# Designed miniproteins, single chains, continued (5): the designs that were tried, part 29

Each design is a single chain, and the fold is of that chain. pLDDT is the mean over its residues in the fold that is shown.

## One batch from the design tools (miniprotein)

Design m17047
Fold by ESMFold2-Fast:
Structure m17047 (fold): chain A 90 residues (1-90)
Amino acid sequence: GAEEAARAARAAAEEPSTVAQAAERAGVSRTAAANGIGAAAGEGALELVDRPGGSVAVGKAPPEEAEELARKGALDSARAKPRGPAAVPG
C-alpha cells in the first residue's frame, strides 16, 4: 500500500539503493518499493540512474520529503488506471 511505498522511498533517499535493496531495508515487497521509488522519482525527490547491473535510486531531496511524495504518488496510482506496465528497474 501507500505506507509501504513511502517507507521504501525514504530508505532509498537515505542511501543509494536498487529497488531490491530499498525493499529489504524498508521491510516491504519489491512491488511496493518500485511504486514508492517511481512516485518519488517522478516528483524529483529521487533520481533513477540506469547502470549496467541495474537501476539505482539516488536521493535528491530529504528522506522525509521523498516519503511524503511517494505516499501521495502511490495513493494517486492506486486510483488511476496505468496506461502501461510499471517500471521495475531491478
Scores: mean pLDDT 75

Design m17048
Fold by ESMFold2-Fast:
Structure m17048 (fold): chain A 66 residues (1-66)
Amino acid sequence: GPEEAARELAKLVEEYKAGKISDEEFRERLRELGEKYGISLEALTKAAILLVLGASLEEVVAVLQK
């Protein structure tokens, strides 16, 4: 559900910010996450931006519930 997606997205954003994954791999992982949870790439991208800006997981879950 959206809570599981938000947690996986937060981990992915942390790995990206730490330089563990490339821009290309980050985009591929976002696409796979969207397919896994039935969430649009647009919604996941918006949620990822919010996480980078310091939004809470609760705020991100709300965005992904649309």
Scores: mean pLDDT 82

Design m17049
Fold by ESMFold2-Fast:
Structure m17049 (fold): chain A 60 residues (1-60)
Amino acid sequence: SEEVEKYKKKAEEAFKNGDYRTAIVYYSKAVQAAIDAGDIEKVKEYAKNLATALKKLRES
């Protein structure tokens, strides 16, 4: 869905800029949008990206 791609792009941009807090927010939104779309593979992928962003926030 377009919502999934929108939130994914915002999360990736924030992550690249070292803004892990914003990346967490948008990866969380991407996971929810993927759930709503019934896309289990995208749910798994974005949940993994969310976990990575959370780890980076803990290290910062």
Scores: mean pLDDT 86

Design m17050
Fold by ESMFold2-Fast:
Structure m17050 (fold): chain A 70 residues (1-70)
Amino acid sequence: REELLARIEELISTLPADAAAEARALLDQMVAAIEAGDNAAAFTSAARLARLARENGQEELVGLVEELLR
């Protein structure tokens, strides 16, 4: 989990500054929702983060977000 989060953060840092800031906020929301057991909030944040990643050509980030929900 920690290694997965570190890799996600590395990929987020390669995004344009505005997209990186939004992605970090979405990642924080997703992690908080997972820790709270709020599956609906976790999936919503993950879907938004995955869309942002796809729009910026970061397919690896999409896969890692899906893996984090496992």
Scores: mean pLDDT 80

Design m17051
Fold by ESMFold2-Fast:
Structure m17051 (fold): chain A 90 residues (1-90)
Amino acid sequence: HMVKTKEAVELAKKRPDLSEEEKQKLIDAYSRLLTAEMVRAILEAALTFLEKFKDNPEYQAEVERLRAQLAETDAEIDNLKKEIEKILSK
């Protein structure tokens, strides 16, 4: 988490063409992306664990809930990556 935030700061320092506001937006977007990627990894691990019980009706509702959260997290990651690309393409 901290390492990627530091990488974003170093990347911003190497882009003198970016305004301070754009550098801050880049750092914020990277921080948010890293958090979303961590959430995605946790959801994938939970779904992988529950796949052992995929035929058990007790776990079906939880699997559906986690799949919905994973889809929402994937959409957030895609949007954040597009935001970062827009800043870096300047």
Scores: mean pLDDT 77

Design m17052
Fold by ESMFold2-Fast:
Structure m17052 (fold): chain A 85 residues (1-85)
Amino acid sequence: SPATSTLTVTFKVPKELHEEVKRIAEEIAAGYAADPRVLSATAEVEFEGDKVTVTITVTAPTQQMADNIAVAAAIRLVGEIEELL
């Protein structure tokens, strides 16, 4: 049966960068969702002051695949946001 992995990453970013962070997170999720091995990939972005919380959810044919893809997406997200700051 398909399996789901969820990872949450929290950043402190200036308010001016919030829309860019959301765009980056959604673009990363869309990129993984385009992979035919991935059943779904989504990023949910929440803002609270200078705090940005990104929840990455990946569904794949196995738990190992879902976990590996969610971790890869989180690593890419961290790298893109650190480069933005």
Scores: mean pLDDT 87

Design m17053
Fold by ESMFold2-Fast:
Structure m17053 (fold): chain A 83 residues (1-83)
Amino acid sequence: MKEEALRIAEAAAEAAAEEAAKGNAEAAMGAGAAATAAATMAALGDAEGAKEAAEKAAEGAKKNGSKAAGEGAEKAAEAAREA
């Protein structure tokens, strides 16, 4: 359902906001990228796609970004999976 997909995106966005509040810009950017990926799929009503998009964004951040960016992105992806 679209409502479930939106809740997944909201969970990822909350995790990204919490990373931003910790004051680490790289972690906030990584978490924000994962939350944005989840939101994009959620806008299409795809709850499973939202979780997968957040996870893929977190994998990309871990491979190509800083350690902090990867950790932040993983927090947002975890929140999406738990929603």
Scores: mean pLDDT 80

Design m17054
Fold by ESMFold2-Fast:
Structure m17054 (fold): chain A 69 residues (1-69)
Amino acid sequence: SLIEELAKEYGLKLTPEARKALEKALELIGDEELFRKMLEMLKQLVGDKPAGETEVRSVARLNGIELPE
């Protein structure tokens, strides 16, 4: 999937919940440039540790995106 490809490109390890949250974020924004910026912020936040749903929601919110529960 696009999310798995981009996660590998940015060296991100994602939980299943983080993947679903990122899929919803991409669907809501429809903007690849903003989405790539969010992935860069997520990588800076987690480094080589797995990113969870909480971290995804945090970077989404910093970019003005409110993810549905």
Scores: mean pLDDT 82

Design m17055
Fold by ESMFold2-Fast:
Structure m17055 (fold): chain A 79 residues (1-79)
Amino acid sequence: VEERIAEAEARVASLTPEQLEKIARDPTANALFERPLALIRLGRHDEAKAFLQRAIESAETAGNDELVELLKALLARIP
């Protein structure tokens, strides 16, 4: 569970600010973990919270309990 977040964090940590901005704007499912992490690294905490809240609602509707817990863990990391 945490392993998927760690992989996304490692990928995001190696990126330039321009690449982080591109990921932050990516609406695709593949950017689901990378997008909020990019927003957090850019200091855009309110946008990261809003994204994670919407993603949690979507995951709950889909019955994906594992994804809900991962997204809640990410949300809890944002001050």
Scores: mean pLDDT 74

Design m17056
Fold by ESMFold2-Fast:
Structure m17056 (fold): chain A 100 residues (1-100)
Amino acid sequence: AAAEAAELLREAAELLRRAAELSEDPELAEELRRLAERAEELAERAESGDPEEIERAVYEAVILAGTLAGLAKHEEDPEVAELLEEAARKLAEAANLLEA
């Protein structure tokens, strides 16, 4: 479960980096790269074996998923929006696996 969740979190980070590369908005691209770094940190926390760090990873993954879903709803580029929605789904799935 922890390794599976960490893989989903890293996949979300990669999707966010791709969205940043496709974005014509430099401010959004920078924000997406920052959020990708956060997803990578959550993967490290998920693999820590520390119950408190894992609990934090769950809560932060849920918050990040909500943030990305919100960004996707206001995104004019359909490819960028799709990447953000997919990243949000992977973050939510990772949180569910860590709670199981």
Scores: mean pLDDT 86

Design m17057
Fold by ESMFold2-Fast:
Structure m17057 (fold): chain A 80 residues (1-80)
Amino acid sequence: SDERRRALVMRQVDAAIASLKSGKDVKSAENSLQNALSGAFRLPEEVRQQVINEVEARIQEEAPDYLPTFKALLEELEKK
């Protein structure tokens, strides 16, 4: 079940990063990224940290202008 949840989160991450990288529908991309991160926070702690690290690395490489947005979304989720 955790493997399936991780796979679903990573599919959402792939879609979000593709949208951010294209620069089209930035608000839809931000919403997709927020949904993906919310899904990651429902995973076990070790798996969650791995997913967060992978997403941060991919954004840094593929859409670095959106790294501050990613960090802001993380901070919001960590407070809840």
Scores: mean pLDDT 78

Design m17058
Fold by ESMFold2-Fast:
Structure m17058 (fold): chain A 61 residues (1-61)
Amino acid sequence: VESLEERIKKLEEEIEKIKKEIEELKEKGAPEEEIKEKEFELEVIEGLLDIEKGLLNIITS
């Protein structure tokens, strides 16, 4: 449980970091390709978070 919660926390922190990076890139007028690459990374990490949260739900059920 604790190790799974730690993984969820780390993924949430990574998601927030990537979201902030995307915001900064958009504010700076970075190339669309660079923004899209970061958005794709965000989608992958969000998918991993969903899997980890699903596992936590099973354990807590």
Scores: mean pLDDT 80

Design m17059
Fold by ESMFold2-Fast:
Structure m17059 (fold): chain A 60 residues (1-60)
Amino acid sequence: SAELEALGYASLAEQALKAGDRATAEEYARKAKEAAKRSGDPNLMARLQEAYPAVADLLK
């Protein structure tokens, strides 16, 4: 589902950021945002930022 894709990409973005790879983290964060938009859940972005605070700035 798009919700699971968004969560998965946000998790990958956090892992990349913790590894010091900001460019990869930004790409995964972009994919997480795209999946969140496709989910139809207007609150999913806020939930992603709460679940993955390390990448919240990349998720905006």
Scores: mean pLDDT 84

Design m17060
Fold by ESMFold2-Fast:
Structure m17060 (fold): chain A 77 residues (1-77)
Amino acid sequence: LVDDPPPGLTPVDIAILKGLEAYRAGNYEEAAKWFEKAVELDPSLPADVYRLLAEAYRKAGDFEKAEEWEKKAQEIA
């Protein structure tokens, strides 16, 4: 069992964790920035990450970016 924090946490893993933390705290603009960094580091991430990014932008009030990332999620899926 993995009791210890993984010593090899990647920049992508860190960005996703920070994004989820910000999202749950209601800091949608910060969440969107972290998720965006994650998908830029690894474009092969599943569509769910792109949808989280799109929703974070939408909740932050950036509807144009939200639509762009939703379209990207559909292409990835």
Scores: mean pLDDT 78

Design m17061
Fold by ESMFold2-Fast:
Structure m17061 (fold): chain A 65 residues (1-65)
Amino acid sequence: MKEELEREINEALAAMYIWLGKKEFEKGNLEEAIELYEKAVELAKGTHLEEEARKNLEEAKKALE
């Protein structure tokens, strides 16, 4: 099913972008972490990762302030 495959792919990509964003955040690359987390939020829409992606994005934005 096309929708099911797209959901699985988007979920896997969202998890990857969350992981990459955390790595960039760890390095102090806050702007890059924000970009990666924004990608994760878009991909995580409708998945169980949506909340985690949003929280990581908010945290990175606060760190940049």
Scores: mean pLDDT 81

Design m17062
Fold by ESMFold2-Fast:
Structure m17062 (fold): chain A 66 residues (1-66)
Amino acid sequence: VEELVNELLRKAFEAAEAGDPVEATRQAGDELVRKLREMGHEEAADRAKATSDALGAELQRQRDLQ
């Protein structure tokens, strides 16, 4: 599970640096939540969803300040 989370976060950060950080973060978060729910890790899935939403909101806020 930890390796899956780290893999998706790494890919999201790489994609964010190349293009759209908000979109990349949302896609990685959705994929992680789906996989965690499929494995029965509902608490981890809920935390991943909350983290993804918070990161997306912060990235959007930073973009609006530019």
Scores: mean pLDDT 71

Design m17063
Fold by ESMFold2-Fast:
Structure m17063 (fold): chain A 79 residues (1-79)
Amino acid sequence: LEEVRKKFEEAGAELVKNAGKEINPEIADLMAEALSLAAENPEVADEVVELLLKAAKAKTGEEIEEYVKKAVELAKKAL
């Protein structure tokens, strides 16, 4: 759990450093949902975190949305 949160914080810091990306509140909520679901589903936690890190490294809002939505979908499938 702590490790997952730390990776998410690192991804957020990386996004802030790029300064050109404004996170839509809906996307921020989806990221939080993916992280919460990953904490309850350890089988997919690592993969969900990797998708969120890819979102942070993405250069376009479309790519960010794609990775975040994939993370949420993966976490929900594990329920």
Scores: mean pLDDT 67

Design m17064
Fold by ESMFold2-Fast:
Structure m17064 (fold): chain A 54 residues (1-54)
Amino acid sequence: HHMEEERKRRLELLDKLQKTAKSPLAKTSIEFDRARIEGKFDELLKQLEEEAKK
């Protein structure tokens, strides 16, 4: 299956993007993309919901 190669490629691209991202919004978007690939999307969503209530 080519999914492992695609996953690795996407994670490498996200690492490069995060190093160049300077706005909080851009960094948050990159973290969401990474969490989707790693299966931690729900955890990130809950963190944002908590921050929005502050």
Scores: mean pLDDT 71

Design m17065
Fold by ESMFold2-Fast:
Parts: C-alpha cells; structure tokens; sequence
Structure m17065 (fold): chain A 69 residues (1-69)
C-alpha cells in the first residue's frame, strides 16, 4: 500500500527496520481472527515501533495503562 521509499522518508526508518515492522504488521492482520492473538501481536508491534522511536518498553507500558483509564 504505502511505497517503501515514502515510508522510509516519513518514518525515518531503514529498509531493514521497515521490513521487520511489515512482518509484525502481517502477524497482526493474521491474528485478527483471534482476539487474544490479535492483542499479543498488536503489543509486539507497538513495542517494536516504540523501540525504533526511542521509547523504552517500560514507558510504553505506562502509556498503555494511562490510556486504559
């Protein structure tokens, strides 16, 4: 859908990092058939994205907890 070149420019990611995110996104889409698997895949995707943007896993967990309140 989004061209690789546009995504690397917009997100500031390397092709290798973007490829890894695409693999996680594919798992998320496949897991949509199961609510629990979808939740786990989404959490893995968000953790990986946060790591690439310089957020710690602990900080991501805190933000998720605050968002659920």
Amino acid sequence: EVPLELATETLGLSEEQLRELEALAKKLEEAITSEESRKEALEEFLRHLAKLKGLSEEELEKRKEEALK
Scores: mean pLDDT 63

Design m17066
Fold by ESMFold2-Fast:
Structure m17066 (fold): chain A 52 residues (1-52)
Amino acid sequence: SKEKHAQLLIESTEGMLEIALSIAKKYNLPQSEIDAFEAKMKKKIEEIKEEG
């Protein structure tokens, strides 16, 4: 179903976000910048989820 396909895309995107956050932490980016990036990406994912 479309719902199953969307769920797989969301899970893949969330996995990629975790990888990006791990890279940022490894290279000692400021915690405030890491937190801002995470919040921005999670907000975008939630906005897409609500639109169906």
Scores: mean pLDDT 81

Design m17067
Fold by ESMFold2-Fast:
Structure m17067 (fold): chain A 58 residues (1-58)
Amino acid sequence: SLAERALAAARAAGSAAAAGAAQHEMVKNDLGTREGAVAASGAKDAASGLAAAERAIR
C-alpha cells in the first residue's frame, strides 16, 4: 500500500539521519558554532518527525 511504501522510505531516511546525527554531534562539539548547533537540531527534528510518521501509519 501507499502507507507501507511511505513507512519504508521514512525508516530508511531515519537510519541515515541517525548516522548523520552522530557525526554532527562530534563536529558540533569540535566547532562549538551556531551552525553546528543548527545542523544537530535539524537532524533531531527529522528523526522525531519520522518517529511520529511511523506511529501514525501503525
Scores: mean pLDDT 61

Design m17068
Fold by ESMFold2-Fast:
Order: structure tokens, then C-alpha cells, then sequence
Structure m17068 (fold): chain A 60 residues (1-60)
């Protein structure tokens, strides 16, 4: 688990305590941030896909 993936897990836990609208906005912000991280080479494509899967599970 990378430092980024750990931070994402902690942020998802915090988002669960927010309103549905704030949680949805937070999920969207994380999607944008991890896409940028992938583009900059800060994470692998595999990590990117794992994070997106976690976000999709939460946002369903």
C-alpha cells in the first residue's frame, strides 16, 4: 500500500460521516486528484484502478 492509497482510505472513512452531497463531491475530488497523480507518474495504473474501484464501491 502506497502513502497515497493510505491517505485515500483515511479520506473515504471521513467522507462516510458527511452528508450524501458532500460525500459525492469528495469522491469526485479524489477521482480528479488520482487522475492527476497518474498523469504525473506518482502512482501506477494498477494503483489508479484500485483507488477508482474503492470510490465506485462507496459512490454506488
Amino acid sequence: MTPLEKLIDEELARLKELTPEQRRAGVENIRLAVRDALKRGLITEEEYQRILAKLDELDA
Scores: mean pLDDT 77

Design m17069
Fold by ESMFold2-Fast:
Structure m17069 (fold): chain A 80 residues (1-80)
Amino acid sequence: SLLEEIEKAKEELEKAFKELLELLKKIRPEDVESAEEWFKETLEEIEKLVKAGDYERALELAKEALEIVKDAIEKVKKAL
């Protein structure tokens, strides 16, 4: 089910973002607010797509956001 895949992708995104946020708080606290705003907007967009029945786009957005967060985590870790 696409809805189940969206839930899984969203859970992975939330978990990865929590890791990123903890790293940012220690290393780049100035970036925390902008990261939280981006995450809030991303979740709101996913929710809007789900409400519209556009599950394929919701899943793609969640996957793209997860890749962005994972890339950010790697860059932050390399800057340590």
Scores: mean pLDDT 88

Design m17070
Fold by ESMFold2-Fast:
Structure m17070 (fold): chain A 75 residues (1-75)
Amino acid sequence: MRRPLSPEEAERLLQTAEELAKKAIDYYKQGNKSKAASYLTALGVLAMGAELEGNEDLAQRIRKLYEEAVKEIEK
């Protein structure tokens, strides 16, 4: 069975997710859609990893960041 994440590990993953979301938006605004897509994909993989480890709260927070980034990009 996978060990639960410490609060510090969860916080670091959330900070990474926030950075990935920001990078996706920034690259899209610069016209670099391929890099934006890569950062969105990385964010989705991070959310899936959290869910597979049984950290549902963290996975939901990361998915919310993904959804917000997609909405910002689609404007």
Scores: mean pLDDT 80

Design m17071
Fold by ESMFold2-Fast:
Structure m17071 (fold): chain A 67 residues (1-67)
Amino acid sequence: MKLLEEGKELAAQGRLLEAAGKYAEAIVADPNHAEAYAALGEVLARMGRDAGAAALRAKALALDPSL
């Protein structure tokens, strides 16, 4: 998914807020895209938003337990 790829590139550059935006767009495009929830959770954890990160991680695992 292009939005997920764009988000990963932004996160690699340390552009965490922009990466979060791309992952949010990926979730809007496909609400069942478990990897997008996991990626958004990782970005929030890197920003120090631990509660939000944990909630998104739980959602990702609920959609795809293999993550």
Scores: mean pLDDT 81

Design m17072
Fold by ESMFold2-Fast:
Structure m17072 (fold): chain A 69 residues (1-69)
Amino acid sequence: MEFSLDQVEKALVRALLEGVISAEQAARLGRLLNTLGPRVSSAQIREAAREAGLSEEQVEYLLEVLESL
């Protein structure tokens, strides 16, 4: 499955507001995903999220939010 950067930004904002991720994690992940182009796969999001220091639980939450958008 692929997601637009707009969908990713909405999911990151929601995760940040819910207290699931930190502002630093959100900023780092956003920077990494912006290098991959206008659409990103779930596999690319998982890789970037691990590099940004997200736990498996944080990654699962983010993907669940993305799938609901």
Scores: mean pLDDT 83

Design m17073
Fold by ESMFold2-Fast:
Structure m17073 (fold): chain A 89 residues (1-89)
Amino acid sequence: SEAERLFLEGLEAFQAGDYETAIRLLEEALRLDPESGLAALALAAMGQAYYKQGDYERAKEYAERALELDPSNEDARAVLEAATKALEE
């Protein structure tokens, strides 16, 4: 599907360190298929990407959304902890 293609391309962009492209592609994928089995992983990647850009408020928001779908997502938990600490200091 179009959504699955966008999820995979967005995650590839994230792995390449292209955070702007990753966020754009993953946002579109989530818009097309918000209930995808890739949604939690995509939300975690977006949280990490926002954190890398210094947008700690959005990093926290996306990490929390990822953990709501998958409480075992270690990347989302790490981002939530780091972003929360950055916002408190």
Scores: mean pLDDT 87

Design m17074
Fold by ESMFold2-Fast:
Structure m17074 (fold): chain A 88 residues (1-88)
Amino acid sequence: PLKSTATADGTVPAGSTAAVIGQVSEGKILSLEVTVNGKPVAIHSQSISKDGLTGGAFIRNAQPAHSGTWTITATLSSGELTGAAVAA
């Protein structure tokens, strides 16, 4: 498997569940890892689309007011991440 990274800037309010989303144009997402400002965060659950082109990592009980650069690292069967987004 290949590793691919993408970044998104965002703010997750205190007590929110963050969703960090990665996409590929081809290949399959197998798993996701997330860091915020260079520090790993615990992933409560992951959801990968049936076509493998979109993956989401859900972070519950996020620290209060998480602001900064969110880096998603995807393990892929092939291809590379085309982008990332973060939402609360």
Scores: mean pLDDT 76

Design m17075
Fold by ESMFold2-Fast:
Structure m17075 (fold): chain A 80 residues (1-80)
Amino acid sequence: SKEELLAELARLDVEMWRLYQEHRDQLTPEQRAEAEALLREVFLEHNRLVNDPDATPEQIEEALGRAREKLARLREIVAA
């Protein structure tokens, strides 16, 4: 459902924030800047979709796919 997809997107947003906070002190300035950009993009897209009554399940699924790619990139940054 649309509600379940939005809840999944919210969970990814929280997971990314927690992962960043846990590792931020060991990151270089360049890694922090990239990580913060990824966090900001997911946060803004989640906020947009939550506040858009016309957002379709398809659009939310596409956003969820993008969020998963950003989480994967964040994992690479914190593992380096």
Scores: mean pLDDT 89

Design m17076
Fold by ESMFold2-Fast:
Structure m17076 (fold): chain A 56 residues (1-56)
Amino acid sequence: SDLDQLNQFSLQLQQALDAARSPEERQQVLKDFAQQLKTEYGFDSAASSAGPPEPA
């Protein structure tokens, strides 16, 4: 079920954050997991409520 996959994903995220030694590593972990969530679960439209992306 989707719930089991999401629960496992959350556990992996927690483990990765716990293993991170710096705020920079935590941000990288969060970014990587957000990208995976978007790709695996299709949260393309639901995950982003921001307007069009502005390249800096």
Scores: mean pLDDT 69

Design m17077
Fold by ESMFold2-Fast:
Structure m17077 (fold): chain A 89 residues (1-89)
Amino acid sequence: NARKLLEEGKKYLQKGDYETAVKKFEEAIKLTPKDSPLRAEALANLGIAYAKLGEPDKAMQYADEALRIDPDNVLATLALIYAASLKAM
C-alpha cells in the first residue's frame, strides 16, 4: 500500500533516518499513478529527505517533479528552498 509506505517514510524522516526514509518514499512512488496527489506528496517528501542528506541536486529534481503534479505543494517548495540554501553554502 503506497499510503502506508509514505507514512512509514515520514516516520523515518522524523527520526532522522533519512536513508531509510528515501527507500520508503521511492517504493511509495513506484506504487502510485503518474499524476496522483499521493505521488506528488511522496515526491515532495523524497525531496526533503535528499535535502536532509545533503543532496541538493536530487532534492531539487524530485521537488520539481512534485510541483509539476501539484503546483501548490508546500513541502516541494520547502525542499527547493532548503536545497537552494545548501548550494549557496
Scores: mean pLDDT 86

Design m17078
Fold by ESMFold2-Fast:
Structure m17078 (fold): chain A 58 residues (1-58)
Amino acid sequence: SLEDEIREKVRKATELFLQGKYEEAYKLAKEIDPNSPLAAGAARMLGKEEEYEKLKKK
């Protein structure tokens, strides 16, 4: 069913997030539900990585 397919995709996106694959997790989570906490969390982690890279300039 569509509901089962969505559930499996959410599980996969969550596993990617836990593995530190934030870009892949964000892409998949956004396809499922761009307003989800998972999509927001992955986007936040990607932003933190960008901030960390900027700190290397100091």
Scores: mean pLDDT 75

Design m17079
Fold by ESMFold2-Fast:
Structure m17079 (fold): chain A 56 residues (1-56)
Amino acid sequence: MLYRATEVVPQTGPEDLALRPGDVVELLEEVDETRWLVRDAAGREGLVPKSYLEEV
């Protein structure tokens, strides 16, 4: 399932993926209630707060 970033997602830790508004990611895993493991268009993987993402 594809999602897009609605705002700037900063990298706050080594496992986090930084995103810009409009970046599209694929959901790989729901790691916890607030964090998703996603993959961007360049093949980078990392954790993103799901509240920054909207369904495409």
Scores: mean pLDDT 83

Design m17080
Fold by ESMFold2-Fast:
Structure m17080 (fold): chain A 77 residues (1-77)
Amino acid sequence: MEADAETNVEAAQRNIDEVEELIKQVEEGKISKEEAEKKALPLIVAARLNATAAAFLGKEKEAEELLKRLKELEKKL
C-alpha cells in the first residue's frame, strides 16, 4: 500500500515536471502554445488522478502541494 502511495506521488511529479517543460519550451519559442496545450492535456489529467490517488493513500500533504503546482501551471497554458 505504501509503495502505491509513493508511486502515485512520483507519477504525479513526473507529469507535472513534463507540463512545466512544455511551458518552458513555449516561452523559449521552441513549440507553439497550441502544441504545448495538446501535449499537456493528458499529462494534466494523469497528474490529477495520480495526486488524488496519493492523497487517498495517505500522502495528502504531498498531493495538495502537487495539485497547487499543477493549477499554477495550467494558468500559464
Scores: mean pLDDT 83

Design m17081
Fold by ESMFold2-Fast:
Structure m17081 (fold): chain A 70 residues (1-70)
Amino acid sequence: SAAEDFEKGVELLKQGKYAEAVEYFEKALKGMSGEERAKALFNLGKALAKLGRTEDAVRYFQEGIELLKA
């Protein structure tokens, strides 16, 4: 499920497995909306930033902020 993919992503992020965390957060996003989707986007952005993918990280942070404003 999207919730299980999100939880696995958070676990991987805590372990420093950033590339694997990105994969699970992207899977989670496919089944998430609203505040849950924003949380997944923020965590995806964190993982991408740790990988040096700064432009991608900024894009996802902005998408998450926009969701919370709506």
Scores: mean pLDDT 88

Design m17082
Fold by ESMFold2-Fast:
Structure m17082 (fold): chain A 75 residues (1-75)
Amino acid sequence: MAKELLLEGMKAVDEGDYEKAEELFKEAIRTAAEEGDELTLEAARLALAVIAATGNEKEKAVARKLLDYLAELEA
């Protein structure tokens, strides 16, 4: 379920595993888009926006990349 993947991605950020976080967020976004799960897409956008604003340089880079990916899927 897309929501579970998003929660796992957020946990990976907390653990400092940014490669795992990126893959989990991408899978969550893709799955939510496929399922039409708009609430999970909005939750992912909000989480990534917060990380992009408040994270360290690596976290900000990953968040910006994922926000671009999300924007491409919603174009």
Scores: mean pLDDT 82

Design m17083
Fold by ESMFold2-Fast:
Structure m17083 (fold): chain A 69 residues (1-69)
Amino acid sequence: SLEEYRKRGREIGRKVAEELLAKGPVSLDEIIQAAVEAVYKEFPDATVEQLRALIEGAIEAAKEVYEKA
């Protein structure tokens, strides 16, 4: 389901944000770009609807991690 893709996107976005913030100062835009690139790399054959759910989840989680840092 698309809900499972959104959840997986959140996991990717959170991991990318945590890893980048641990390495030093980074902008939210850089985190979002890296999270989107990670989604495309892991899901090269995903449909447009699946990619949208993955990217929405990844951006949401990345923003949450950034705001708490």
Scores: mean pLDDT 88

Design m17084
Fold by ESMFold2-Fast:
Structure m17084 (fold): chain A 68 residues (1-68)
Amino acid sequence: ALRLTPEQKAILRGVLMESYGLSEEQAEAVVRFAEANDDPEALRAFLMSLGLSESEAEAVVALLRTLA
């Protein structure tokens, strides 16, 4: 489980919404999924289910590794 600060969660939501076109509800779901799940493959699959490409999903997983 990722241990994100409130500020890191806000940054992640902003990136998901502005750079990847997710809704606020979808971005919040990604944050909650990342905090509940330690499997990067499951997170990648979840991101792709929301409409991200494989490359975009990998970029988000890499971003999360730098934040937490």
Scores: mean pLDDT 79

